# Designed miniproteins, single chains, continued (5): the designs that were tried, part 37

Each design is a single chain, and the fold is of that chain. pLDDT is the mean over its residues in the fold that is shown.

## One batch from the design tools (miniprotein)

Design m17343
Fold by ESMFold2-Fast:
Structure m17343 (fold): chain A 95 residues (1-95)
Amino acid sequence: SLEEIQELLQRMQTLLDQMKTADEATRKQLVAEYQSLLEELNKLVEEELKRIDAQIAATDDPAEKARLQRLKETFEQAVSDQVALLQARLAELLG
């Protein structure tokens, strides 16, 4: 769901913030937790995209198909942008 996706993104941000002041051992643990949340996020995003694809397949109205395609693209882009920002922040913390 969108709520679960937003919660995961927020939890990932919290882990990155905790990494700023963590020792090496704690940081490794936080990175592992972050990667686990990223995998869960990717799964939920795929499930949401499949849900939208099913709606597209169920309609014969070309205007409705186009609207759902735009919704799908907007959703995918927004999540991709947020994940890219989080990944860039992780890279800065580890580099």
Scores: mean pLDDT 89

Design m17344
Fold by ESMFold2-Fast:
Structure m17344 (fold): chain A 64 residues (1-64)
Amino acid sequence: MNEVTVTVKGTGADLAKSAQAVKDELSKQIGEKRGTAAAVAAAQAARDNGGEATVTVNVDELAG
């Protein structure tokens, strides 16, 4: 199965900008709903982990 991995880094406004860029790129690759969910999850994890998180999603499940 094909997977995409994305990293979000920063705090406050920088985290929001990073998450938006990630959402835009993932939406092009895996669709808007899945890309948005992955970017939000990565941003939340980055806050919890001191400013960095990596999320991997399964692209093939988007088509199902």
Scores: mean pLDDT 71

Design m17345
Fold by ESMFold2-Fast:
Structure m17345 (fold): chain A 84 residues (1-84)
Amino acid sequence: SESLLERMKELLEETKKLKEELEKEEDEEKKKKLLLEIEINLGLARILLAVMKLIGASEEALEEADKIIEEMEKILKEAKELLK
C-alpha cells in the first residue's frame, strides 16, 4: 500500500509537469496529447486507489490517496479550461 501511494505521488508530480507543458504549448494537436496524458494519469491513480482499498490500506494512506485524486482532478479541470 505504501508503494502504491508513492506511485500515486509520482503520477501527481508527472501530471503537474504535463500541465506546465500545456500552459507553454502553442500547437493545438500537442495540447490535445498533453490533455490526454493528464487524463490517463488520473485514470491510473484511480485504479491504484481502488487496489489500495481492496488490499486494506490504512485510513491514513487512503486519505492521502483521496487528496492526490482531488488535486489531479483540479489539474485536469484547469487543463481543459486552457484548451478553450
Scores: mean pLDDT 88

Design m17346
Fold by ESMFold2-Fast:
Structure m17346 (fold): chain A 108 residues (1-108)
Amino acid sequence: STKAAYYLAKAILYTYQKKDEEALENLKKAEELLPEETHPLLAEVLRYVRGEDFEGAKEALEKMEEKFKDDEVVLAAVKAGKKIIEYLEKKKVEEAKKYIEELEEKLK
């Protein structure tokens, strides 16, 4: 789902920017669209991003991908999360924002 991908991508970016209230709001919106079993892994991703441990964040997303390999909604969210983390790891914040805008356009 593009919506789950969009909200997770926003949660990751806001967490990186230390905008904890906005990050939590977008995490809750992503959680509403994703299986409950993903929620601990989503929290783990954001904890790693907050500490700028991008390798740990990617590992948590890979665990989610492996457990939910047949869930297209989870796979789309994981793909978006990995893409945002790759941009942030390279300090390409503007490119991360543009990617989130592209996801938002697909919701209209």
Scores: mean pLDDT 89

Design m17347
Fold by ESMFold2-Fast:
Structure m17347 (fold): chain A 60 residues (1-60)
Amino acid sequence: MEEELERLKEKLIEFIKKNDGVITDESEKEKEELAKELEKLAKEVGPDKVQELIAEAAQE
């Protein structure tokens, strides 16, 4: 689970950097897929851990 959190955090950081300020049809689809992965992870490790991961990714 720790490695899954780290991978998802990296993906989220990359998505934020790549699409910051610009939303296209492509990036919107990627955002939806990331949201699904975050929901799955929240179900396994709890929403608090996922919120922490999102906050940490947003700060990078």
Scores: mean pLDDT 71

Design m17348
Fold by ESMFold2-Fast:
Structure m17348 (fold): chain A 74 residues (1-74)
Amino acid sequence: MEKELEKLKEELKEKIKKVLPEEAEKALKKTEERLAKLKTLEEKINYLKLEIESLDSLEAMKESIDKLIEEKKK
């Protein structure tokens, strides 16, 4: 369980750095603060899984926005 939590934390950190490089430190700090407020290991694992899914969604949105910006360029 703790090993799974650590793997998820590492995966989330990698995702944050890839999707939000400029805001990575701020996002990581906020995630750590949220994790500290959760009481059970299962809650922490579920939170990390949801955050990873959210980042996957944000990555897709970022790609869509970047494409739109490029298309708006003359």
Scores: mean pLDDT 75

Design m17349
Fold by ESMFold2-Fast:
Structure m17349 (fold): chain A 61 residues (1-61)
Amino acid sequence: AREEISRLLHKAHQALKEGKYDEAIEYAKRAIELFRQAGDESYVRAAEELLKIAEKKKKEA
């Protein structure tokens, strides 16, 4: 369900806040896959942006 995919985005945000960048990347990638399957391009873009932020922070840490 869409609510379950939104929970993955929420978990990715929490992991990012906690400095758990690998977990944030994993949750974001999973959310992207599920949103693509659902055909929701706006949510795919939001999840892709979150992934880019998490990857950038991991590189800077």
Scores: mean pLDDT 79

Design m17350
Fold by ESMFold2-Fast:
Structure m17350 (fold): chain A 67 residues (1-67)
Amino acid sequence: SKLEEEAKQLQEELKKLIAEGADEEKIKEVAKKLITLYAQLGDYEKMEEVQVETLEKLQKIEEEKKK
């Protein structure tokens, strides 16, 4: 489905942004879009997984930027 394809694209974009150490705000924006798509698909389990993983990645980035 189109939503599943968009979710896959957003997931890859999110992974890239995290790997590149992109701005936290931009990472959150892409994560919110992905979460919204999983909610529209009715896949609340995947939605929760994205929320948890993104939070963990952002916490790690914040710790590394410690200031």
Scores: mean pLDDT 78

Design m17351
Fold by ESMFold2-Fast:
Structure m17351 (fold): chain A 60 residues (1-60)
Amino acid sequence: PSPLALALAQHDTGLSPEQARALLEAVRAGDEARVRELAEEAGISVKTARGVGEGLLRLG
């Protein structure tokens, strides 16, 4: 994803750039366990975490 897409995800969810990238990779891989772990670490719901990762995939 572009730096701008990562910055937008961070702004909306409070995720760090590293957390946003990890979430993108987990969603791309279909790794539900990692998505859940990242969601718990960030203090957001799994649904929100998946949505963010999918949004980052769409933005490129």
Scores: mean pLDDT 74

Design m17352
Fold by ESMFold2-Fast:
Structure m17352 (fold): chain A 60 residues (1-60)
Amino acid sequence: SEEELWEEVERALLLMQAALIKKYSKNPEKAQKIYDEVLKLIDEGKFDEARKLIEKAMKE
């Protein structure tokens, strides 16, 4: 369905953002923990929580 396609697109974008945070972080250990938490939230369908975590990580 169209809804499923948009969910897949959002998941891909969130995963890409989390991977970029991990790759370019000045603190790899903290970035890895954020990456793992984002993956868990996405797997649980908690996209809004995953987005907020990414936004917080980008501001720090």
Scores: mean pLDDT 82

Design m17353
Fold by ESMFold2-Fast:
Structure m17353 (fold): chain A 75 residues (1-75)
Amino acid sequence: SEAEELLRRLQELLLETGRLQDAGRDDPELQRLMVEARDLLVRGLGALERGDLELARRHLERAEELIEEARRLLE
């Protein structure tokens, strides 16, 4: 189902934010991006629990953008 796919993606990205925070421990901008991404992912999980798939997807997409920006900082 769409809800199961969104849940899996939100959980995968939460793990990724932890990995990126560890990799960029000394980068204040990366830390800021990961804090913001984690907040969005937690909000996305809350939206899923309420059955708001559209809001969950929007939070997921914004978190993915922040994670991509953080990955560029490690290049």
Scores: mean pLDDT 88

Design m17354
Fold by ESMFold2-Fast:
Structure m17354 (fold): chain A 72 residues (1-72)
Amino acid sequence: MSLEEIIEELEKLAEEAEKLGDYELAKRIRKFVEGLRKVLESGDPVQIKVAIHEGEEFLKEVKEKIKEIKEK
């Protein structure tokens, strides 16, 4: 998955968290996305590779949290 795809999917999950009333989760996701966008703007290939790995881990965690909220 590219860094741009990770950012897009996280932004969709932030919107979903906000619609579910979890404003703290939405805020946390958006703050993380801001960091990823700064790395993407830097154009540093090493930082981008690290950001992809960290972004994929965070994306997995956020998806699990959203599922938990929806099941309540």
Scores: mean pLDDT 83

Design m17355
Fold by ESMFold2-Fast:
Structure m17355 (fold): chain A 67 residues (1-67)
Amino acid sequence: MKKVLVVADSDKEKGEKKAEELKKKYGFDDYILLVDVDGGAAIEFGLKLREETGEEVYVFDINGHKY
């Protein structure tokens, strides 16, 4: 089972850097950056991805706070 990180940010470049940092810090296998979506939409995306793939999915904001 993969551990997948989902991060939402309005800035693609900042979001990619933060996602890579969190991936290394917490040992995620992969990450998905959602650009220009709010936290609610990011949470909904993460829950749906977990249901469809059976992977361990975690949603974080750009400050490293887990939703």
Scores: mean pLDDT 76

Design m17356
Fold by ESMFold2-Fast:
Structure m17356 (fold): chain A 91 residues (1-91)
Amino acid sequence: GEAEELLLEAIRTAEEVAEAMEKGDILRAIGLAIRAIGLIIDAESLLDQHPDPERARKVIELIKRAILLALQGKVEEAKKLVEEARRLLEE
């Protein structure tokens, strides 16, 4: 559904935040983080209509944590959370 599409785009964008931070492109990482947060807000607005809202909330929490860790320079920890979020959403 629409919420799942928004979450998948947010996961991809969070991965790009981690990659930008790994390359030292802090301004790009910030712009991508803002975009990912916007996608999460849109997904959260549709959460009550999601067939598995509990799983969707866990995915959102993982994406939020990944973005925060990436912006703190904890790139490897952020990448692990991105992959966990992707696995959880796509299973």
Scores: mean pLDDT 85

Design m17357
Fold by ESMFold2-Fast:
Structure m17357 (fold): chain A 104 residues (1-104)
Amino acid sequence: DPLLEQIRQQLEQVEELRRQGASLETLKEQLRKIAELARQAGLDELADFIENELKNLKSHEDVGIILARTTLILSQPTREQQERTARMLSLDVDERRQLAQQLK
């Protein structure tokens, strides 16, 4: 899948930019591009995971955690397992459920 290969290459580029001391804003922009590529690839849970992690991103260490988790997701052998792992790693599941209950 050329989109999955492109996502992997973009992850390596973000890690290199992070090691070079790129600004947090630059790293956020690159992660948003990865989320867009994931959505184009039909990996909607991965895209949601990255977008939600970006909302809480405060440091270069947080970027490293997002990269490690995204790499773990993409290391899964099937697209279904990649999506399931992304959903399980989403820290915003409870926050989204609480928000939905508050809108009643």
Scores: mean pLDDT 79

Design m17358
Fold by ESMFold2-Fast:
Structure m17358 (fold): chain A 53 residues (1-53)
Amino acid sequence: HMEELRKRAMAGDEEALRELIQRAQNGDPEARKILAEVTKDEAGRRRLLKAAQ
């Protein structure tokens, strides 16, 4: 479920962030919305950057 991915990503789970990125790239609007929420602060943006690169 997307709610589980959101909770793990907000807790700093890099694998959950990576899965959300893949889903968002495939056109999943819920994944894009969750990514925007977890990256709204600097710490979230840093975790996203590490998961992507």
Scores: mean pLDDT 74

Design m17359
Fold by ESMFold2-Fast:
Structure m17359 (fold): chain A 74 residues (1-74)
Amino acid sequence: DKEAEELLKKGREALDAGNYDESIKYFERAAEIGSPEVRARAYIGIAVAYLEKGDFDKAREWARKAGELLRQLR
């Protein structure tokens, strides 16, 4: 979980720097090793990265996946 949280932090730092492809890679790794809550947050990060890249279809798909996962955590 701590390692996954660090990957989320690196993904966010890459987003802030405009390094969207690097950001997506960090969020993908966080989703692979993290808890379901971390995975949902990583999916949101991926959606934001695609939105910043102008890929609205992928942004919508990842946002949908995040929302679905968050509903399952109840």
Scores: mean pLDDT 85

Design m17360
Fold by ESMFold2-Fast:
Structure m17360 (fold): chain A 59 residues (1-59)
Amino acid sequence: MKIAVAVLPVPATNEEELALRVGERVEILEEVDEKHVLVRSLTTGREGIVPKEALEVVE
């Protein structure tokens, strides 16, 4: 399981995106493109696309 922590706040601007707060932990499910990943929030269980630059891999 690949875990990352949000190091930048992420707003959801459309239905495919997931809003994240700084310090929120996510599981990386899939790489969507060079700049975006599909993740699942470990706090809420919701899935969505977030920018890779907002995440720091910790596990």
Scores: mean pLDDT 79

Design m17361
Fold by ESMFold2-Fast:
Structure m17361 (fold): chain A 115 residues (1-115)
Amino acid sequence: MEKVEELREAALAALDAGDWSATVAHIRELIKMNAEEALRELLDALRKRRQPGLLVTVSILAEEAGKPDLAERARQAAIDLMVEEAVSEGIPVDEARKRAEAQLDAARAYWRARR
């Protein structure tokens, strides 16, 4: 659908501009539209731009929309980025992964309790 392409381009433009609210709004709309290829491209863009916080948000939105495969892809991408950063600071891989998973679980709990 042409609206999917418009939303994908708008999300990338918002991401490049540092407009996180607009980026999240466009991604939420793409999730509702089941735009799997556009969402895959956006997850790659978030990973390349090292945005673990946005990847955590996408994972939560995908879970709430009943899209477990997308949620797991976003979750794993966020964890991998957090682990890379922690390891670069001298934290062992196993400890870094546990911390990343705990942070994501805390974010999910916060979202479900408050929003």
Scores: mean pLDDT 82

Design m17362
Fold by ESMFold2-Fast:
Structure m17362 (fold): chain A 65 residues (1-65)
Amino acid sequence: MSELEEAIRRAADEIAAFAGLSDQARAEVEETLRETARSVEEVEELTKRMLAVIAQGRAHRAAAR
């Protein structure tokens, strides 16, 4: 439990730093991870996917301009 919660917080911090998220947006990421991840490995996998989606979103916005 505690280790999973710490992993979720660390992942949310990492995603927020990468994406430049507000404190509220970071909290939403943390809640999403808490609802979807059942283990530290799942937190790591979801973090990788979220970072990839954010990177793709930046590329898509650049292309849409």
Scores: mean pLDDT 76

Design m17363
Fold by ESMFold2-Fast:
Structure m17363 (fold): chain A 66 residues (1-66)
Amino acid sequence: PRPPWSELSDEERLLQALRDALENAKTKEQYEKVIKAIDTAIERFSDNPELVEELRKLKEEAEKKL
């Protein structure tokens, strides 16, 4: 699978997916799952400080919902 929108990096794609998951979360368990996924993403993409900063902001938003 090599879609024409592959200009979106794997990092941007992941960030979008995590934002969508957070928006769809309704329970504490779902928010905890999103936070865990964000932590995993930060660890996986630690080489990209811009992405890490965006992920950290998203994590703070998710934590506010707990």
Scores: mean pLDDT 77

Design m17364
Fold by ESMFold2-Fast:
Structure m17364 (fold): chain A 76 residues (1-76)
Amino acid sequence: MEELKKELEERAEEVLKEELEILEKIEDKEAALKQLEEALKRYKEKLKTATGVKKEMLELMIRVLEKLIEWLKSKL
């Protein structure tokens, strides 16, 4: 459990870095922001019924999405 959680957190950091590099290159940042906000809403809905490892994964993905949205809003 603990080892898996650490691996998930490390992967979430990698995904965040990769996605930030992609977002910097995107020409339509407003469309990207809208897509990320829609994804965040869907993940939060999934979180309401998730348990165990799935819940931990969704919480990490939500944090990644929130950071991407905050960064993108700062560039608009």
Scores: mean pLDDT 77

Design m17365
Fold by ESMFold2-Fast:
Structure m17365 (fold): chain A 91 residues (1-91)
Amino acid sequence: DKEEDEKLKELIEKLAERVLKLAEELIKLAKEKGDEETVEEAERIKKEAEELKKEALEKLEKKDYTGAIGLMLRLIGLEIELELKIEELKK
């Protein structure tokens, strides 16, 4: 269903956007603290999120809904990880 596919595409794009924004926030905070290791980790997570977005959209194009959802769950995992790292670094 084209309409359902468009909605799922929008959800993938919004998930990836949230992860990328959190990664950028973590990079900024880590740079302010002089934490080079956390900067490198956040930049790696950013690249991973971009690849997961690409793969999820490719799975959706192939009608592999189970594969697309699995990659979306990985993006949610990265979102949670980044939020926890940001809160830890603020303290």
Scores: mean pLDDT 87

Design m17366
Fold by ESMFold2-Fast:
Parts: C-alpha cells; sequence; structure tokens
Structure m17366 (fold): chain A 66 residues (1-66)
C-alpha cells in the first residue's frame, strides 16, 4: 500500500540520520521526497527507482560512517 511505501521511505531517512552524515542524509531525504512525489503522480516505476537510489545512498553512507 502507499502507507507501507511511505513507512519504508521514512525508515530509510531515519537510518540516514543515524549515520551522522549530513550530506548523505540530505541526499536520501531528497530521493525519498522525489519517490513520494512520483507515487502521488501514480508513477510507481519512478517511485521505486528513487527509493532504490535512496537505499543505495544509505548503504554507502553506512559503509563510510568511520
Amino acid sequence: SMDNFRAVGDGIVERAKSTGDEEATKKVEELVKRAYEALDRGDYEQARKYLFEAVKTLKEAEKKKK
């Protein structure tokens, strides 16, 4: 559901904030915002692509936390 998609996106943003990497956090927030905008337009393919890029950005930030 759309609510589940937003819960996942919000969780990704929270994880990004926990890394302490403010640049990565802002990028993740922008990507999640674009994913939600695409979802609101009914563009599910684009929404998934933005969410995937947010996850990729998060994982790279988590690897570089130290």
Scores: mean pLDDT 82

Design m17367
Fold by ESMFold2-Fast:
Formats: C-alpha cells, structure tokens, sequence
Structure m17367 (fold): chain A 77 residues (1-77)
C-alpha cells in the first residue's frame, strides 16, 4: 500500500519513469530497491522546489525502511 502510494505521488508530480521503476521493483519483490528509488526521487523533487511531495515521499521511505529492518531482524532470529 505505501509503495503504491509513493508510486502514485511520483506519477502525479510528473515522475512517471520513477513511478514505473518503483512499481517494477515491487513486482520483482525488491522492496529495499523500491524504497531506495522513492528516497532518490524525493531528493530530486526537493531540488525542484516540490518540497511537500519530497516530504511525503521521505515519510513513506522512512516508514518502509523501518518495516524492512524489523522484517530482516525477525527473519534472522
């Protein structure tokens, strides 16, 4: 859900190629790669002055990153 929300926000801000890359990573099960793409797109949007969209994407990336770390810790236990 959060990754799909990030992809929708990227498409809405004119970053359709970034949105497609995020969805492709998700379809391949590469959740960490999808989060990295979201974080990189947020940096680009902030540089373009789209600070509200960048903040929203950073919030999604931080939430997903925390979930990935928790899942990895559980899998390694």
Amino acid sequence: ADISAAAALLAATGKAADAAAVLAALAEGKIAAAVDLIAQAAVTLAAEGKTAAALALNTIAAKLSAAIIAAKNAALA
Scores: mean pLDDT 78

Design m17368
Fold by ESMFold2-Fast:
Structure m17368 (fold): chain A 63 residues (1-63)
Amino acid sequence: MKEDLRNAIERVAKKYGVELSDEEIERIISLAESMSPETPDIWKILFAALEAARLVRKKKAEA
């Protein structure tokens, strides 16, 4: 699971040409893992990808 979350985050970052630090990736993973135990894995992966996209957008706006 954790590796799937990391891979999803890294794919989003690479697709948009933005480099995310290990700290930023771990923060998103922690947020996804903090979701309810009843939350399906696919939803946690989707959440992580969306958070990565949001961070990418924020970084681009600050450049």
Scores: mean pLDDT 78

Design m17369
Fold by ESMFold2-Fast:
Structure m17369 (fold): chain A 66 residues (1-66)
Amino acid sequence: MKKILVVAGKNEEEAKKVAEELAKEYGVDEIVLLIGKTVEEAREFGAKLAKEKGAEVLLAGVDVVK
């Protein structure tokens, strides 16, 4: 099963850093960065992506709860 990491964040550099670390830890096949989106919007996107591509989707938020 394909693993996709969806990272929502306000800052592209911070989102990239978090995505890179999580991708290494969880062995993901693809990374999607949603810059300027909320965690809720990222969850909706991730759910749609999982259904349409038959993939396992991991979701992370950066700069959304601090």
Scores: mean pLDDT 76

Design m17370
Fold by ESMFold2-Fast:
Structure m17370 (fold): chain A 90 residues (1-90)
Amino acid sequence: ELAAELYQKAGELYKKLGNYLNAAKAYEKAGQIYEKLGNYKEALKAYEEAGKMLVLAKSNGIEVPQELEDKIVSEIEKTREKLKELGLLE
């Protein structure tokens, strides 16, 4: 829990500094920790923020590794599916 919050705060700090790529990685790490804790709603929010950071990176001319983009997209899709199974996304 504390570790997920620290990565989320790191993501916010990187975002404020315009370092969107590192912000995306920090948010993704927070999402992974929330997911391991069974906190799928918080995991989805973190993964969605990571995805938004990749969009901001591209808009600012920052190269986004395809592997990172594919990973975050996959994590968002899997977490949404899990929340649907649990009846928490409807």
Scores: mean pLDDT 84

Design m17371
Fold by ESMFold2-Fast:
Structure m17371 (fold): chain A 108 residues (1-108)
Amino acid sequence: MLAEIVARALRLMARELEQLGLEEAARLFRETAEKALKAKSEEELRELLKELIEKLLELGLITEEQAKELLAKIEAGELLPDVLAEIAAIMGLGGTALAILLERLFAE
């Protein structure tokens, strides 16, 4: 279930990034979503999101300060949907960030 929630969030972010013309970022999020579905544990999902954050920094899509904050939250055991919603908000994907938060709150 958690892997499916993470993958769904990443796919929603990829779709919005594609609509914004950020094709390389959209591809990265789609690839990360496919890897999330293959994850066998929450620890593997956390490592996958850490790799995503590092790649976003390398692509210049987030600042070094934003990357450090996000990595610290993952290490501190923050809920992965909340981390994804923050990444979406930082990247200007406000609609997707809200959708991720609503799915978590209503647990449907």
Scores: mean pLDDT 81

Design m17372
Fold by ESMFold2-Fast:
Structure m17372 (fold): chain A 58 residues (1-58)
Amino acid sequence: EVEKIEKELEELARKLKAQPGVTDFQVAEEVARFAKEKGYIAKVLVRDDGSVSVKVEK
């Protein structure tokens, strides 16, 4: 359950980050908002090298 949502959030973050003009801050906010709507707390780390890490807590 948690592993599946983490994968979905990482995919979402990656897709948003690929859009020109979207900031890392906006990506983190949208991913965190999506997780919260599903009843989870997400920590999103977007690095300068483009790697994205998401950790989910319930």
Scores: mean pLDDT 74

Design m17373
Fold by ESMFold2-Fast:
Order: structure tokens, then sequence, then C-alpha cells
Structure m17373 (fold): chain A 62 residues (1-62)
């Protein structure tokens, strides 16, 4: 059974990667995706590394 939380986290990770790969990266879009990723990853301790990644992205943009 596919975990809905894992799918949602993966979609936001992809969103951050796409945002960073654009010729003119949209910092607001990347920041929004990273903040949402941090929120989702905070719901379950198994995503601790994903939460740390999201926090790192937020610091890089802010």
Amino acid sequence: MVDELEVEIALHEIGIAIGKSLPNPDKEYILERAKKLKELASKDPRFQKTKEYAEKVIKEIE
C-alpha cells in the first residue's frame, strides 16, 4: 500500500528540484515548497532527514 504522506513529500521534493533547475530560479516558489516539505516531514520521525533537508533549503533561500 502506497503511503500518501510519502507521495506528498516526494512531490514537494520534486517541486524544489524543478524550481532550482530553472534558468531564473523562483526563490518564493522554492521557499514555499521547502516550508511545506518541512511541515509534512515533521508529522513522522521516519522523515527526520527530509525535515533537515527542508530546513537547509529554507536557510539557503532566506
Scores: mean pLDDT 79

Design m17374
Fold by ESMFold2-Fast:
Structure m17374 (fold): chain A 84 residues (1-84)
Amino acid sequence: DLEKRRREIEELMKKKKLTPEQRKEIEEGAERVREAALRDGLPREEAERLGLDYMKAMIEGNTELVKEYERYIEDVEARERRLR
């Protein structure tokens, strides 16, 4: 249930008292993950799930997982540039 996951992420952001700037950074990162997943041919629901997992990693300070998502974005963007 993607709605339940979204609500869980919003509650985590409130508990951590994130600033509007911090929230924007996390949301922009999640959007990049979702776009990369869609360009990689993943279903929309899976792209949304990956974006939410990225948000959770960012909020919890899981730097290793965040870097893994960043590498995924770079790999997809590099492949996309090879397609004309």
Scores: mean pLDDT 81

Design m17375
Fold by ESMFold2-Fast:
Structure m17375 (fold): chain A 80 residues (1-80)
Amino acid sequence: KEFEVEVFEALGLIAEAIGDYDTAAKAYQRAIELEPSAELYLKLGDAYEKSGKVDQAIKWYEKAYELGNEEAKKKIESLK
């Protein structure tokens, strides 16, 4: 379980490095299904924002903020 989360996080990071934000979002969603965290919600929001899916980005930033991620609040305010 723990190693599976790390694998999906790594896939997301690799996808971001090559500019494939849609694949990055999919990988982060899989990691969240295994182990939800504020950091993963923030990463998923960032991937959607970079792919131009602002509504989806805001949704995941709101979840990250609910879990105490202050950076997510600033991102929500900047997109509205």
Scores: mean pLDDT 81

Design m17376
Fold by ESMFold2-Fast:
Structure m17376 (fold): chain A 55 residues (1-55)
Amino acid sequence: SVRNETLILLLEAVKGSSEFILERLKANNADQAVIDQEEEGIRETEEKIEELKKE
């Protein structure tokens, strides 16, 4: 559906932004707990994108 296609595009953009933030956190030696939380958020976003692609 058009709604799912739009949501996938938005989630891909959010994921890209989170990946950029994650790289900056790693480059600046951020706390491991903060890095782990960001990685989990990216993983959850990827799962949601895959579910939307199925239907």
Scores: mean pLDDT 85

Design m17377
Fold by ESMFold2-Fast:
Structure m17377 (fold): chain A 70 residues (1-70)
Amino acid sequence: SIEELRERLREAIFEEASATMEYMLAYLKKKLGEPGAEEELKEAEERLREAERRVRELQAELEKAKAELA
């Protein structure tokens, strides 16, 4: 249902926000020369890319579902 898609999109947007903060912190750690920062940054970047992809997919699904009602 459209309501279920809206809930999933809200969760996905929250995950994207969390992933963005993690990416920013990992980037800062790398600039400060912290041990393991390169690996943390790579993991954070991958998490962010996946979160962004999920938001886009759910937005597209929601738009298609709304179009079916028009």
Scores: mean pLDDT 86

Design m17378
Fold by ESMFold2-Fast:
Structure m17378 (fold): chain A 86 residues (1-86)
Amino acid sequence: MEEKILELLREASEAFREAVEALQNGDTEKAEEWVDRLVKIAEEFEKLGYKKLAADIYRAAATIYRRSGNQEKADELEKKAKELEK
């Protein structure tokens, strides 16, 4: 289980970094591809019971969606993160 968690954390860090870089380059399509990966990783952490970590990842993904112009998806992920922290 521990190795799985470390793999997911590495994947989350990479996806976030790549998404931010894509946005800085004006490549919103590539940014959304990386954010989709980040959201899937957050969903895996949520299922494993790591609610605070999942919430943090959802908020990171929401920030990228907002910067890419996808306000609806950003708002959805912000709400999901808040619910996980209650």
Scores: mean pLDDT 84

Design m17379
Fold by ESMFold2-Fast:
Structure m17379 (fold): chain A 70 residues (1-70)
Amino acid sequence: MREEKARELIRRGEEALRQGRLDEAIRYYEEAIRLTGGRDRESITKLASTYMLAGRSDRAFEYMEKLAEL
C-alpha cells in the first residue's frame, strides 16, 4: 500500500539523516510525500526539518506553511 511504502521511505530518510546524508534524506522524504499526494504530515515535517539542517530555509518555510494548511 502507499502508506506502507511511504513509511519505508521515511525510515530510509531517517537512516540517511542519522548518517549525515542530508541530500539523500531529502530525496526519500520527497518520494514519501509524492506517494501520499502531498498530505503526509510526518513526511512533510521531516522534510522541512531536513531542509533547515541543510541551510535551505526557503524550502523549509515552504513546507512548514504547507503543514499549517493541512
Scores: mean pLDDT 81

